# Designs tried in a protein design run: designed miniproteins, single chains, continued (3). Part 22

Each design is a single chain, and the fold is of that chain. pLDDT is the mean over its residues in the fold that is shown.

## One batch from the design tools (miniprotein)

Design m8784
Fold by ESMFold2-Fast:
Structure m8784 (fold): chain A 84 residues (1-84)
Amino acid sequence: DDARDEALEAALAEAEANPEVQALNQEALARGQALVAQAAAATDPAERAALEAQAKALTREGARRVASLLSNPELALAEMEKVW
C-alpha cells in the first residue's frame, strides 16, 4: 500500500525531528536492554519469563507514548506492534 508507505515515511521523519520522541526512545531502549540482560542471567525459567514479559510490556508502553506524540498515533502504533 503506497499510501501507507508514504504515511510511514512521514511518521518516521516526524519522530526523527521530535527530540521528545528521541528521548523516550533512548529511555525505553536502555530500560528494555537492562531487563533483557537480567532475563539472560536468570537461572530460574519462571523469573526469566517474568523479566521477558516486563521488557515486552515496557516496549509496548514506550511505543504507545511515542505514538501519542505523532500526528497519526494509530498508524505508528500498528507499525511498532509488528516487531512485538
Scores: mean pLDDT 76

Design m8785
Fold by ESMFold2-Fast:
Structure m8785 (fold): chain A 55 residues (1-55)
Amino acid sequence: MEEAKKRIEEAKKNPEKAQEIGDRYILDGAVEMLRSLGREEEAEKARKEFEKYIK
């Protein structure tokens, strides 16, 4: 699950990259993991970014 955390970190640092990097599957899993770590605010932000571009 380190890869999932890296994806969320990259998405947070560069939101533009998130819309190019991920498909719904990988980003959704990463968001779920971030929530389980107690970082709900970051997970929610990342999830909304995904929905804007990969829906």
Scores: mean pLDDT 62

Design m8786
Fold by ESMFold2-Fast:
Structure m8786 (fold): chain A 64 residues (1-64)
Amino acid sequence: NFEEGIELFAEGKLEEAIEKFKEAIAEDPNNAEAWRYLGEAYKFLNKDEEAEEYFKKAKELDPN
């Protein structure tokens, strides 16, 4: 799921990437990278407020 999300994000398939990152977070809510990628995807969709919330969550989890 997470790896597929990264591939979709790289292809510019933002909505599909978001689905995969949300699945990754449902499986592991402590996956800070998945939260960060959600923020990036929402930022590219011009949903800056939602992007900021996801970036904040990623920062709070701090990988390791």
Scores: mean pLDDT 81

Design m8787
Fold by ESMFold2-Fast:
Structure m8787 (fold): chain A 55 residues (1-55)
Amino acid sequence: SLEEQLQKVADKLAEMLAEFDPEGVERIRAEAKSPEEYRERLLGALADIIQKEKS
């Protein structure tokens, strides 16, 4: 299903982000109230990393 594919993508993104900020990823997992919020927060963390690298 699409939801299963989105979960796999989110898990892979979390693994990649944990290489840069494992504590931040753990906070997202603990604080996210839904799978949708979890994905949104992971994408926000990725965007922040990309933006900092460009700056």
Scores: mean pLDDT 80

Design m8788
Fold by ESMFold2-Fast:
Structure m8788 (fold): chain A 57 residues (1-57)
Amino acid sequence: MASAEEAGKAVAEALEKAGVKAPDKETAIRAGESFRLASGAETAEETARAALQASGL
């Protein structure tokens, strides 16, 4: 399983590349952990993808 820090980093970077501002990075890290638990994703990449899809990005 990806660590919370790794999952959060991947989500934050994916959201930033999609045009979400850096100030939301801490929220993205918390969201990444929540999406990992909810979707059953084990990798940081899967967590980032799930978070982006849920956000409509």
Scores: mean pLDDT 61

Design m8789
Fold by ESMFold2-Fast:
Structure m8789 (fold): chain A 82 residues (1-82)
Amino acid sequence: SAEAEEEKKKLQEELLEKEIELGLKRMELGILKIEIERLKKLPETEENRKELEELEKEIEELEKEIEELDKEIAKLKEKLAK
């Protein structure tokens, strides 16, 4: 039916959007990891320590978001396979 086709299309669009979002977050994670390695090579000033701590927190939050997206993508793929 047309309604079942619309539901499937909606799930496919949601999957694509989440896969794009995942790709962007993985790219951001890579950039932040490069920035941390740059900061680690600088002198241990109060400013550099604070920036490093803030970046480490950003990485932790981003890794959590990536894990949540991976789980959501897996669930959408299961729904589409059915």
Scores: mean pLDDT 87

Design m8790
Fold by ESMFold2-Fast:
Structure m8790 (fold): chain A 58 residues (1-58)
Amino acid sequence: SAAELVEEIRRLAAEIEALGDRELAAKARQGADQYADNPVVLRAILAELRRHLAELRA
């Protein structure tokens, strides 16, 4: 559901912020709020955050 995607984006944004990328975390939270009813856009945001988080963990 869109609500589950929003919560997952917020969870990943918190992890990204903890790793030092406060700007990306803020943009992710803004995107989740703006597109809270658009699961297609939320899935795209989530995929980008997962890609970025994998790079930060490497």
Scores: mean pLDDT 84

Design m8791
Fold by ESMFold2-Fast:
Structure m8791 (fold): chain A 55 residues (1-55)
Amino acid sequence: SEEELERLYEEAKRAITSGKPGELKRVIDAGLERGIPLEAVYQAVVRASEELARE
C-alpha cells in the first residue's frame, strides 16, 4: 500500500541518518518480509538517500 511505502521511506531516511550499516539492512529485510516488492524497497532507499544528500 502507499502507506506502507511512505513508512518504508521514513524508516530508510532514519536508518541512513543513523550511520549504522546494519540498520538499513534491517529496514530492507523488514520491508521484504511484509511483502513489499524489492523494486519498491530499492526506490524508497534511493529517494531517501537523494533527499538527505540535498539537505
Scores: mean pLDDT 79

Design m8793
Fold by ESMFold2-Fast:
Structure m8793 (fold): chain A 59 residues (1-59)
Amino acid sequence: PSPEEAERAARIAQGALEVAQALGLPEEVIKRARELYERGKRGEATPEEAEALSREIGG
């Protein structure tokens, strides 16, 4: 992904992580959201995969 896409993915994944933690979702889900956020910060995540995780967690 481009740097802009990876930054967008990181922001989406961060939101998903915060929601998962606030709702007390299973550790597996929280770990997955955190891993995606870290990948986004490294420029390795796409907005599409972050949006998919966000929908799975938040609605």
Scores: mean pLDDT 80

Design m8794
Fold by ESMFold2-Fast:
Structure m8794 (fold): chain A 67 residues (1-67)
Amino acid sequence: EKELEILKKRLEENPNDVTALLQLALYYVERGEYEKAIELFKKALEIDPNDVTARNLLKYVEEKLKK
């Protein structure tokens, strides 16, 4: 909960903080909120399209939405 607020504040101050976007996305993945995680991974990839970790995690989470 505190971690979530810190990450959101970091993104308000620095919207291009790829590390904060990835950490927030992983926070939502761990809680099964895959749609929110996908939006955050997509934002991270808009900033850094060569982030292999973000691309792999996005693909993984998209598969989790498929029942």
Scores: mean pLDDT 80

Design m8795
Fold by ESMFold2-Fast:
Structure m8795 (fold): chain A 64 residues (1-64)
Amino acid sequence: MVEEVKKELEREKDPSKATAILVGRIIRAIGDEIDAELAGDKEAAEKHRELVTELMELMKTHKF
């Protein structure tokens, strides 16, 4: 969930490590979306796509 990622970023004071955490979470969410699409699970794919969008917005708005 996005809130868990936000808490993880708040604990990490190193901007480069914080960026790596966020990028890693985005990559995992993209992978999960692709896997769900390939499995034909449209509901799971949509949820993962929404998570990717929210994490990308967090990347734009978070101050490192």
Scores: mean pLDDT 79

Design m8796
Fold by ESMFold2-Fast:
Structure m8796 (fold): chain A 93 residues (1-93)
Amino acid sequence: MEKLEEAKKKLEEGKKYMEEGDYEKAIKYYEEAIKLGDKKIQAEALRNLGLVYYAKGDYEKAIEYLEKALELEPDNEMLKLLLEKIKAEKEAA
């Protein structure tokens, strides 16, 4: 199996486990997708890691991973808005 296709499969498995609420498996598959994937797959996996940590209530890690995703996608306006929202929620808590 080509490395890029394997990365895509890992990304899909991560999404599946995130939907099922199995955050530990989702994290593992997203980390594997980052190791195997190109910048596009890495950015998507980093965004999804941020969302997993947000769902777990870990705002510090959520912000960290979303900022890493933004480094790969600096013009992603939706990601910038999501970061500002999570930062505001952290300060309000």
Scores: mean pLDDT 85

Design m8797
Fold by ESMFold2-Fast:
Structure m8797 (fold): chain A 91 residues (1-91)
Amino acid sequence: QSPASITVNEGEKVTITHTADKKVKEVVWSMKKPGEKSVGITKEGNPSRFSTSGDGTNYTLTISSVKKEDEALYFAGAEGKLSKGTKLTVK
């Protein structure tokens, strides 16, 4: 998953890419904040600022206008495996 870490200002666009080691049908994106449970991002109740795409191997999560509340670790999950994650920091 890339990038491993990214720092942005509020209002900027962020794109996180997960490359699967093999073709997969779908990827579930999740967000984890310190001290909180992991929350799913895709399919059921995506915020309008969040969008996802994928071609079976490369999957992207895009946040079109980052807010301070989006500061978290982001993971892609497929076939019982989680990605190494991306740390998003918002200034």
Scores: mean pLDDT 71

Design m8798
Fold by ESMFold2-Fast:
Structure m8798 (fold): chain A 70 residues (1-70)
Amino acid sequence: SLEDFKARLDAELARRAEQLTPEEMEEYRKIRDKVLEHAEKLMQTKSRKEVEVEANRLYTEEIAKLKKKR
């Protein structure tokens, strides 16, 4: 569910918070919020499975882009 997906992202952010600067935390938070907003919009027109696949893909791609820029 989206609640489970949100809880997973929140747990990941909390784990990283101990090792990241405020600026880095802000970038991770932006990605999390962007992915959740996109998933909410997709739920209006797509199946649950399609939303989960798209949300996971977007999150993975955004995190990879962030890591490449270091």
Scores: mean pLDDT 76

Design m8799
Fold by ESMFold2-Fast:
Structure m8799 (fold): chain A 84 residues (1-84)
Amino acid sequence: SLLEKGKEAIERGHVGTGARLYVEAGKLDEAIKLLEEFLKKETNPVRQEIAKVMIEGLKKGEPEKALEEADRLERQHVRDILLA
């Protein structure tokens, strides 16, 4: 199921992919709860930032905008590593 795959993706740190699957399933509240749980355990600052952006966007009812911003942050992180 989309929810099972989404939960596994989030637990593996693929927060954007997991959140997208929950959005496709129409389960925004469940996605928020899982992302908040993930954020409490996550120590990587980039993944924390991505999770926070997703939580904020989902709470505002703007899932697609949140997914776009999360992707932008991930791409920015890759660029910052290449410029270091």
Scores: mean pLDDT 77

Design m8800
Fold by ESMFold2-Fast:
Structure m8800 (fold): chain A 70 residues (1-70)
Amino acid sequence: MEELEIDIIIALARIIHGVMLATAPEELHPELEELFEKYIEKLEAAKSAEEARKILEEFKAEVDALLAKA
């Protein structure tokens, strides 16, 4: 069950990334790609669903901060 929860969280991170690439200015795409790569590696290394949720929240906060600068 926990493995399935981690997989769902990883899928959510990928969906967020896809939406951001579709909606954000092209100038931000390289930074969004770097941010996604950083957090996807962390999510894939997560040992628990709780850890994965924390990483996802950090990813969302970083995306929001990046978009706020634009």
Scores: mean pLDDT 81

Design m8801
Fold by ESMFold2-Fast:
Structure m8801 (fold): chain A 59 residues (1-59)
Amino acid sequence: GEIEELEKRIEELREEIKRKEEELKKNPEDEELRLELEILEGMLALLEGVLSLLKRKEA
């Protein structure tokens, strides 16, 4: 369902963020990677918000 698909996307996004955080630890001066992480973290917050709203609608 829509909720299950969204949960999968959130999990995949969390894994991507974790991988990029590890890359940033190796290259802490990578400004582009830091910006990408900020964007991905913002996306994660939005998707988690949407998931919360959808779960409330089904309850």
Scores: mean pLDDT 83

Design m8802
Fold by ESMFold2-Fast:
Structure m8802 (fold): chain A 58 residues (1-58)
Amino acid sequence: MMPVEVLEAALERLLEGASPEEVAEWLVEEYGVEREEALRVARELYELLVKAGLLKPQ
């Protein structure tokens, strides 16, 4: 799995309303993550947030 630091940042972006595709692009640009891996991780985190009911703002 991706380092906790990077996963935490990706989760925050999704919670701020970014799409999984936007988060994947951000992971590529800021952390040098491979595009396919970044998109896979972003989608997995998105699904996690959906299951947890955490997609909505506070």
Scores: mean pLDDT 76

Design m8803
Fold by ESMFold2-Fast:
Structure m8803 (fold): chain A 71 residues (1-71)
Amino acid sequence: MEKALKVLEERAEKGDVRAYQLLADFYESKGDYEKAAEYYRKLADIYRYQGNDKLAEFYEQKAEEYRKKAE
């Protein structure tokens, strides 16, 4: 399963928004809130760049919530 995770990370580096979503969801489901927050923050940045402020704010809020859980 580590091979599938690495493929998602490579796709995310190429700007695949769905890969970032899957990585965030995966780490959230595993209780790795630090990594989940990191990927949600990257999603927020991507949506802000696209001009989708509503989705950017949504993912910024998720990143903050998961960052607090990581503490």
Scores: mean pLDDT 81

Design m8804
Fold by ESMFold2-Fast:
Structure m8804 (fold): chain A 111 residues (1-111)
Amino acid sequence: MSKIDEIFEKTRKKLEEVLKQAKEDYAKATTPEQRQAIVDKVREEVRKILQEAIDELFAAGATPEEIEAFLDRVRRYALQLADELGLPDEIKDAVMEAISEARAEAQRRLA
């Protein structure tokens, strides 16, 4: 397995854990405030996971093309998993926002 594939598998497992937990927590939420707290937590956790992944990719000497391909793989995986889990749009939006932030940060570091 390449170092980039190892980073992807690690990232994939962490995302799966966060999104499965979000499904359980959201199902138990009874107030708008509780639902918003879950959305905020998902955004923060996904942001941290992606920042770690980007740092590891740069440390591994990943090319701009490899970093772009990695983030595209993450986006496709996250959307597929969110749909399979039946996650609400607010959680999907939080995940996509974190991925967009990670992409912008990676592009800034490559410039």
Scores: mean pLDDT 88

Design m8805
Fold by ESMFold2-Fast:
Structure m8805 (fold): chain A 62 residues (1-62)
Amino acid sequence: SHMKDELIARAVGLVMRAIGAYLEGNKEEAIKDLEEAIKLFEQVGDTEGAEWARKLLEEVKK
């Protein structure tokens, strides 16, 4: 559905923004963006997307 595709696109955008924030040293912003992305992936049932974002969150928290 269009709504599901829009939410997935938003979640992916949040992950990309989180990666950028992390590379610039903004761990707090990266964590917040990844947590929001995980929620969006979970809402649409995208288990692969949620797992991807969780693995990135684990790396950021190191």
Scores: mean pLDDT 89

Design m8806
Fold by ESMFold2-Fast:
Structure m8806 (fold): chain A 139 residues (1-139)
Amino acid sequence: LTEALVGNAKAAYELIKKGEELAKSEDPNVQAEGYLLIGTAYLALGRYDEAIKWFEKAIELATDPELKARALTLLGMAYYRKGEYDKAIEYFEEAIKLTPDSLEGARAYYTLGLVYRKQGKDEEAEKYFKKAQEILKKL
C-alpha cells in the first residue's frame, strides 16, 4: 500500500483501475498481473473472498512460473488472513515447488514461517524464516 492521499479505500481503487487496464491486454501474463493488482486491492480492504476469486483467475491465466508463484503466495496470504491455515500452507508449498530458489520462493517460505508462528510452532517457524533468509542471500 502506498501512503498516498485519502485512506486505504482510495489507494485500493487506484490499484483496481490499474488492474482493470492491464486485464484488457491480449497477453495472458499481463492480464494475470492485472488480476493480481485487483486481488491485492481487495486483500488490503479486508475483502478476502473477493481477493481469492481474483488470485484464482490470475493462477488460471498465468503461464510464467514466477507470476504463478506470486499468485499462489497471495492466495495463501488471503486464506491465512481468513484463519484457514491448512489451505494457506498448501498454497505456499505449491508456490515453493514452482520457484524454490527465487524471490517468490523466499516470500512463500517467509509466509509459511508466519503461519507456523501463529500456530505456536516456533521451531518450524524458525526453520522456514532461515530458508527464506538463505535464499535472499543467494540472490
Scores: mean pLDDT 86

Design m8807
Fold by ESMFold2-Fast:
Structure m8807 (fold): chain A 120 residues (1-120)
Amino acid sequence: LTDEEKAKLYEGLIAEDPNNALAWLRLGKAYYDLGKYEEAIEYVQKAIELLGKSTAEANLNLGNAYYKLEKYEKAIEYYEKAIKLAPGYAEAWENLAKAYEKLGKEEKAKEYLEKAKAVK
């Protein structure tokens, strides 16, 4: 399925059951892949609201969307939340490093990139 086809699929599932938190999470990812970052954030936040808790995946997705919007401090907050929930999440460490690079914090970026390599 294309990202557009995935978005339509998950929109259909949500129309049938608006409380389907996983469909909201997947819709957010589909909108992110379509370059629609503000909508991606809204849909992931809706999934968290319905679940009553955030997951490492949801926090990584929020961080990624904020990173694309060049809101690097906000992206860092969500990557740190993802790492707190899943310390072995290499992608979250890698993306945290990239966000620190964008803020000109090269030493922190290098430190977190090494953390990404060290996780199993």
Scores: mean pLDDT 88

Design m8808
Fold by ESMFold2-Fast:
Structure m8808 (fold): chain A 81 residues (1-81)
Amino acid sequence: SAEVADAEGRINQAVADTVGALRAAGETDPETILRRVREVVEKVLAEQEARLGRRLLDVEVRVSRDADGTVRVVVNLTPNP
């Protein structure tokens, strides 16, 4: 639906902005990055739920650190029926 697509787009943008800000600040701790990303995702979901009266997406966030120190963030979004 258009609402699901909008929510997904907003979440992806909020995650990108948050990860970018953390990288600019020199944050490399995967647990801190995971917590911050989860916070912004839940904020977007709560805002959409308040507007539409239902939760649109289920969310899973994964953060890993490669051997070179690069932190990778993956956000999986599943539409609720």
Scores: mean pLDDT 81

Design m8809
Fold by ESMFold2-Fast:
Structure m8809 (fold): chain A 82 residues (1-82)
Amino acid sequence: PETVELPATVLLLADENGEPVASILGLGASFEEARRNARAAFDALAAASPVPLSVASELDTVVTVPAELAAAHDALVHDLRA
């Protein structure tokens, strides 16, 4: 499969007890865009959550992902409790 290298922002989310519950990978053409996409995904998830969520850590990085995945998604959410 074809891969692309993209700026990304990783957010680790914790519940009210400080336990990791989810991670968000924001993707973009720039670190500014990746951060905006990660934050938008966090805001949407927090608004829909029945429990308070907070950002435990934030990391800007560069990731290599399948080109189709990058084209389809501004952000990826992984539920650590699922």
Scores: mean pLDDT 81

Design m8810
Fold by ESMFold2-Fast:
Structure m8810 (fold): chain A 58 residues (1-58)
Amino acid sequence: SEAQEAIQSLPSDLADKVVDLLHAGKVEEALKLVEESDLSEELKEKAKKAIKEIAEKL
């Protein structure tokens, strides 16, 4: 899915942490981790949208 591809396009360390947080049901912590990262605003928005879409399926 496009949401999963967006997360996988993140730096590997960040992607792994986001996936772990989502599996733990810690959606707010995953969003905060992306927001605190040194990514461009466009990548942050894309990643946050992907996290929210994946969380809706949990």
Scores: mean pLDDT 80

Design m8811
Fold by ESMFold2-Fast:
Structure m8811 (fold): chain A 80 residues (1-80)
Amino acid sequence: SMMERRRVILEAGLAVAGGSITFAEYVAPRNPQLATQILESTIRYLEDLKEEAEKLGDEELVKKAEENIERARELLAQLS
C-alpha cells in the first residue's frame, strides 16, 4: 500500500539518522564542532520524521524517532 511504502521510507530515514548519531560519537573526540553540527542537523531531521510518522498514525515510528532525538540531545549536551 502507499502507506506501507511511506513507512519503509521513514524506517530507512531512522536508520540513516541512527548512523549519523553513531558517526558523531566517533568523530566527537577529534572534531567536537563537526559532531555538534551533525547532531543538530540529525535532531531537525528526526523532528520532521516524527511529524510524518504522527500523520501516518505509526506510534512505533514516533517512539523510535523520540528515542533517537533524546540520544542525540544527550550527546549534544556532553559537547557543550
Scores: mean pLDDT 89

Design m8812
Fold by ESMFold2-Fast:
Structure m8812 (fold): chain A 70 residues (1-70)
Amino acid sequence: MSEEEARELIAAFKAGDAEKAVSLVGKHLPSLADALRPLIQARTDSSAATLKNLLLSLGVSEAVVEEALA
């Protein structure tokens, strides 16, 4: 996943736009995309931590994730 796509995914998370988040992740991890819908809708500290770990596992830098989540 590119840093640009990661920023779009985090923006969708902040906006509660589950469909956009599912569409973005589905390009890279289609099996995981549907599992993100409840995660984005919940918008809890736990769901934010899970999203951060997902982005780190896809090669996005921690600094980019932390900046976009702020």
Scores: mean pLDDT 73

Design m8813
Fold by ESMFold2-Fast:
Structure m8813 (fold): chain A 118 residues (1-118)
Amino acid sequence: SITLTESGGGTVAEGGSLTLSNKISGDLSAIFAVGWYRQRPGEAPQFVASLDMLTGETQYAPEVQGRATISWDESKNTLYLHLSDLRPEDTAVYTAYAVPLLPEVPTAYGSGVPVTVV
């Protein structure tokens, strides 16, 4: 019942910035946390950032701390990830997710947004 619609991504120069967005639809009252993970070519998925929908608390992976900002726009029901000072190692597919309040309901995932740093 929860749907994630991504936008953003593409090719960006080293040292540049990029904003990823994900419009969340469905029963938003059934979500307790939203976030982003990334998967680099040939590597396991890596946590990037999360936002607790109940408390507003944010968490960031050490590798992106100070270079990433996660935010939620309630008027648009849109999750944003702003990335700055991008490096070649930030090249990955970035996927938004939404974690339901009920533990028996599986986490919803977006389809993934490719980011290439050149």
Scores: mean pLDDT 86

Design m8814
Fold by ESMFold2-Fast:
Structure m8814 (fold): chain A 87 residues (1-87)
Amino acid sequence: MSKLEAFLKDFKPLAEQIDAELAKPNPDKEKLYQLALEMAKIFRDHGLDDLAEELEKKVNELYKQNDLIGMMKAVVEAIKKAYEKLS
């Protein structure tokens, strides 16, 4: 199994939960914050510790600012970096 395949197996269920929450008329910011922290944990579980730490730092800052769009942009950028490192 490739490193990317192992990552995608853990990543896919969490990405589906984020997509489902964002599809709601009023997305739950607290739920999305928790899912973003779970994403950082998946990065750590796959040896992406620096990326996990950077994501947690940005998400905590943006959550305090009530910036839901900023939190989701931080998650998307972190996912792009994970793909670059694991491919």
Scores: mean pLDDT 84

Design m8815
Fold by ESMFold2-Fast:
Structure m8815 (fold): chain A 63 residues (1-63)
Amino acid sequence: ELEELRKAAEAGNKTAVAKYLDHPDPEVRAEAVRALGKLGGTALVERALSDPSPVVREAAREA
């Protein structure tokens, strides 16, 4: 859920945030990408540029 993702991001837990990149909801994946961008997860953000959802790809471009 988004609340759990936000708490993981606040704690700086890249591993917990990265888990949400496989979530079925593209909105959740987009928020995970934005959080990884702030935490310096550059490789995971770059991988998200190839995501099938345009909202996730846009989040990766802005990260």
Scores: mean pLDDT 78

Design m8816
Fold by ESMFold2-Fast:
Structure m8816 (fold): chain A 79 residues (1-79)
Amino acid sequence: KKVEEGLKYLRQAEEAFKKGDYNKAIEYYQKAVELLKDDPLLAAIAYFHLAKVYRALGDEQKAQEALDKAIKLAEEYFS
């Protein structure tokens, strides 16, 4: 189901990131975000990791945008 598929993409994205496959990691994290959009905490985790990948690529603007989305979703979950 959507959550299980999203969690699979999170695992594949993390593996790609560890291997230095940053473009593949971005693709998998973006798929995870879409599948987990109705779960704010899991979506926040995906955005937080997406921010790390953008930072590794030197894309500071996209990293900050992803981090801001992660923080907002986490705050909505805990507030």
Scores: mean pLDDT 85

Design m8817
Fold by ESMFold2-Fast:
Structure m8817 (fold): chain A 76 residues (1-76)
Amino acid sequence: SELEEKIAKLEEELKALEEQRKELEEEIERLEEELKKDPENKEVQRRLVTLQSALGLLEAAISFIEEQIKKLKEKI
């Protein structure tokens, strides 16, 4: 059905976003460890702020898609 196809597409998008979140979290952890070794590294600090902002937006997108999937599944 069209509804099942729409759910499948959203679940595929969710999986892609969850993989991106994992990669971002790993990069953030790496930079946080680098910053612990050199706390005054302004380039690392700036990069961390950028990635943390990106992670926040990504988490919001994941939550939105999860809610859409839930609402669509309630119609089946």
Scores: mean pLDDT 87

Design m8818
Fold by ESMFold2-Fast:
Structure m8818 (fold): chain A 60 residues (1-60)
Amino acid sequence: MEEELDAEVKDALALIYYAIGKMDASRGNLEGAKEAYEKAIEVSTDPELRKWLEEELKRL
């Protein structure tokens, strides 16, 4: 069992959280969308991906 996920897997998880956040936002659940985007930022390892996710969060 890996103690830590590979960076690519972590960034993939960040995109999954981002997709969940977009779904929540589209349904009017802005609180859920913010939580999901914050999880995406927390998991992301790529600085450019993290910056992009932070900008998406600011747009909510």
Scores: mean pLDDT 80

Design m8819
Fold by ESMFold2-Fast:
Structure m8819 (fold): chain A 76 residues (1-76)
Amino acid sequence: SEAENLALALRMQSKELEKLGYLEAAKLAREASDAVAAGDYETAIRKLEEAKKAAEDNPKAVEGLEKLKERIRELQ
């Protein structure tokens, strides 16, 4: 399903953020993945907004998180 694909994409983004040293953003992206898997899209969107703030000095990371947030909105 799209929700399963999105949860996987969020886990992959979390791992990449962790590799870049954005530990808080990585944690928030993982929490967003868990929220998507649970069908809690409102919580997932809030967690990704927090993740974007935690990685705000990295425009490419912010862009990736923004695209994932847009995909969550399409599931609602």
Scores: mean pLDDT 89

Design m8820
Fold by ESMFold2-Fast:
Structure m8820 (fold): chain A 56 residues (1-56)
Amino acid sequence: SELKQELLRLIGEILRAIGDILDAEAAGDKEAAEEAEKKLEELKKKLDEVEEEIKK
């Protein structure tokens, strides 16, 4: 289903954002870490929306 494809894509993006946070923290780049954290928050919100659609 299209919702399953979107879910898998969002999970992939979430994992990449977590990697970006860890890389920024390892580099001591607080600004890059904050930007990656904001992106992760947005992706989690989209994930919740897709999960609600799947439950229908």
Scores: mean pLDDT 83

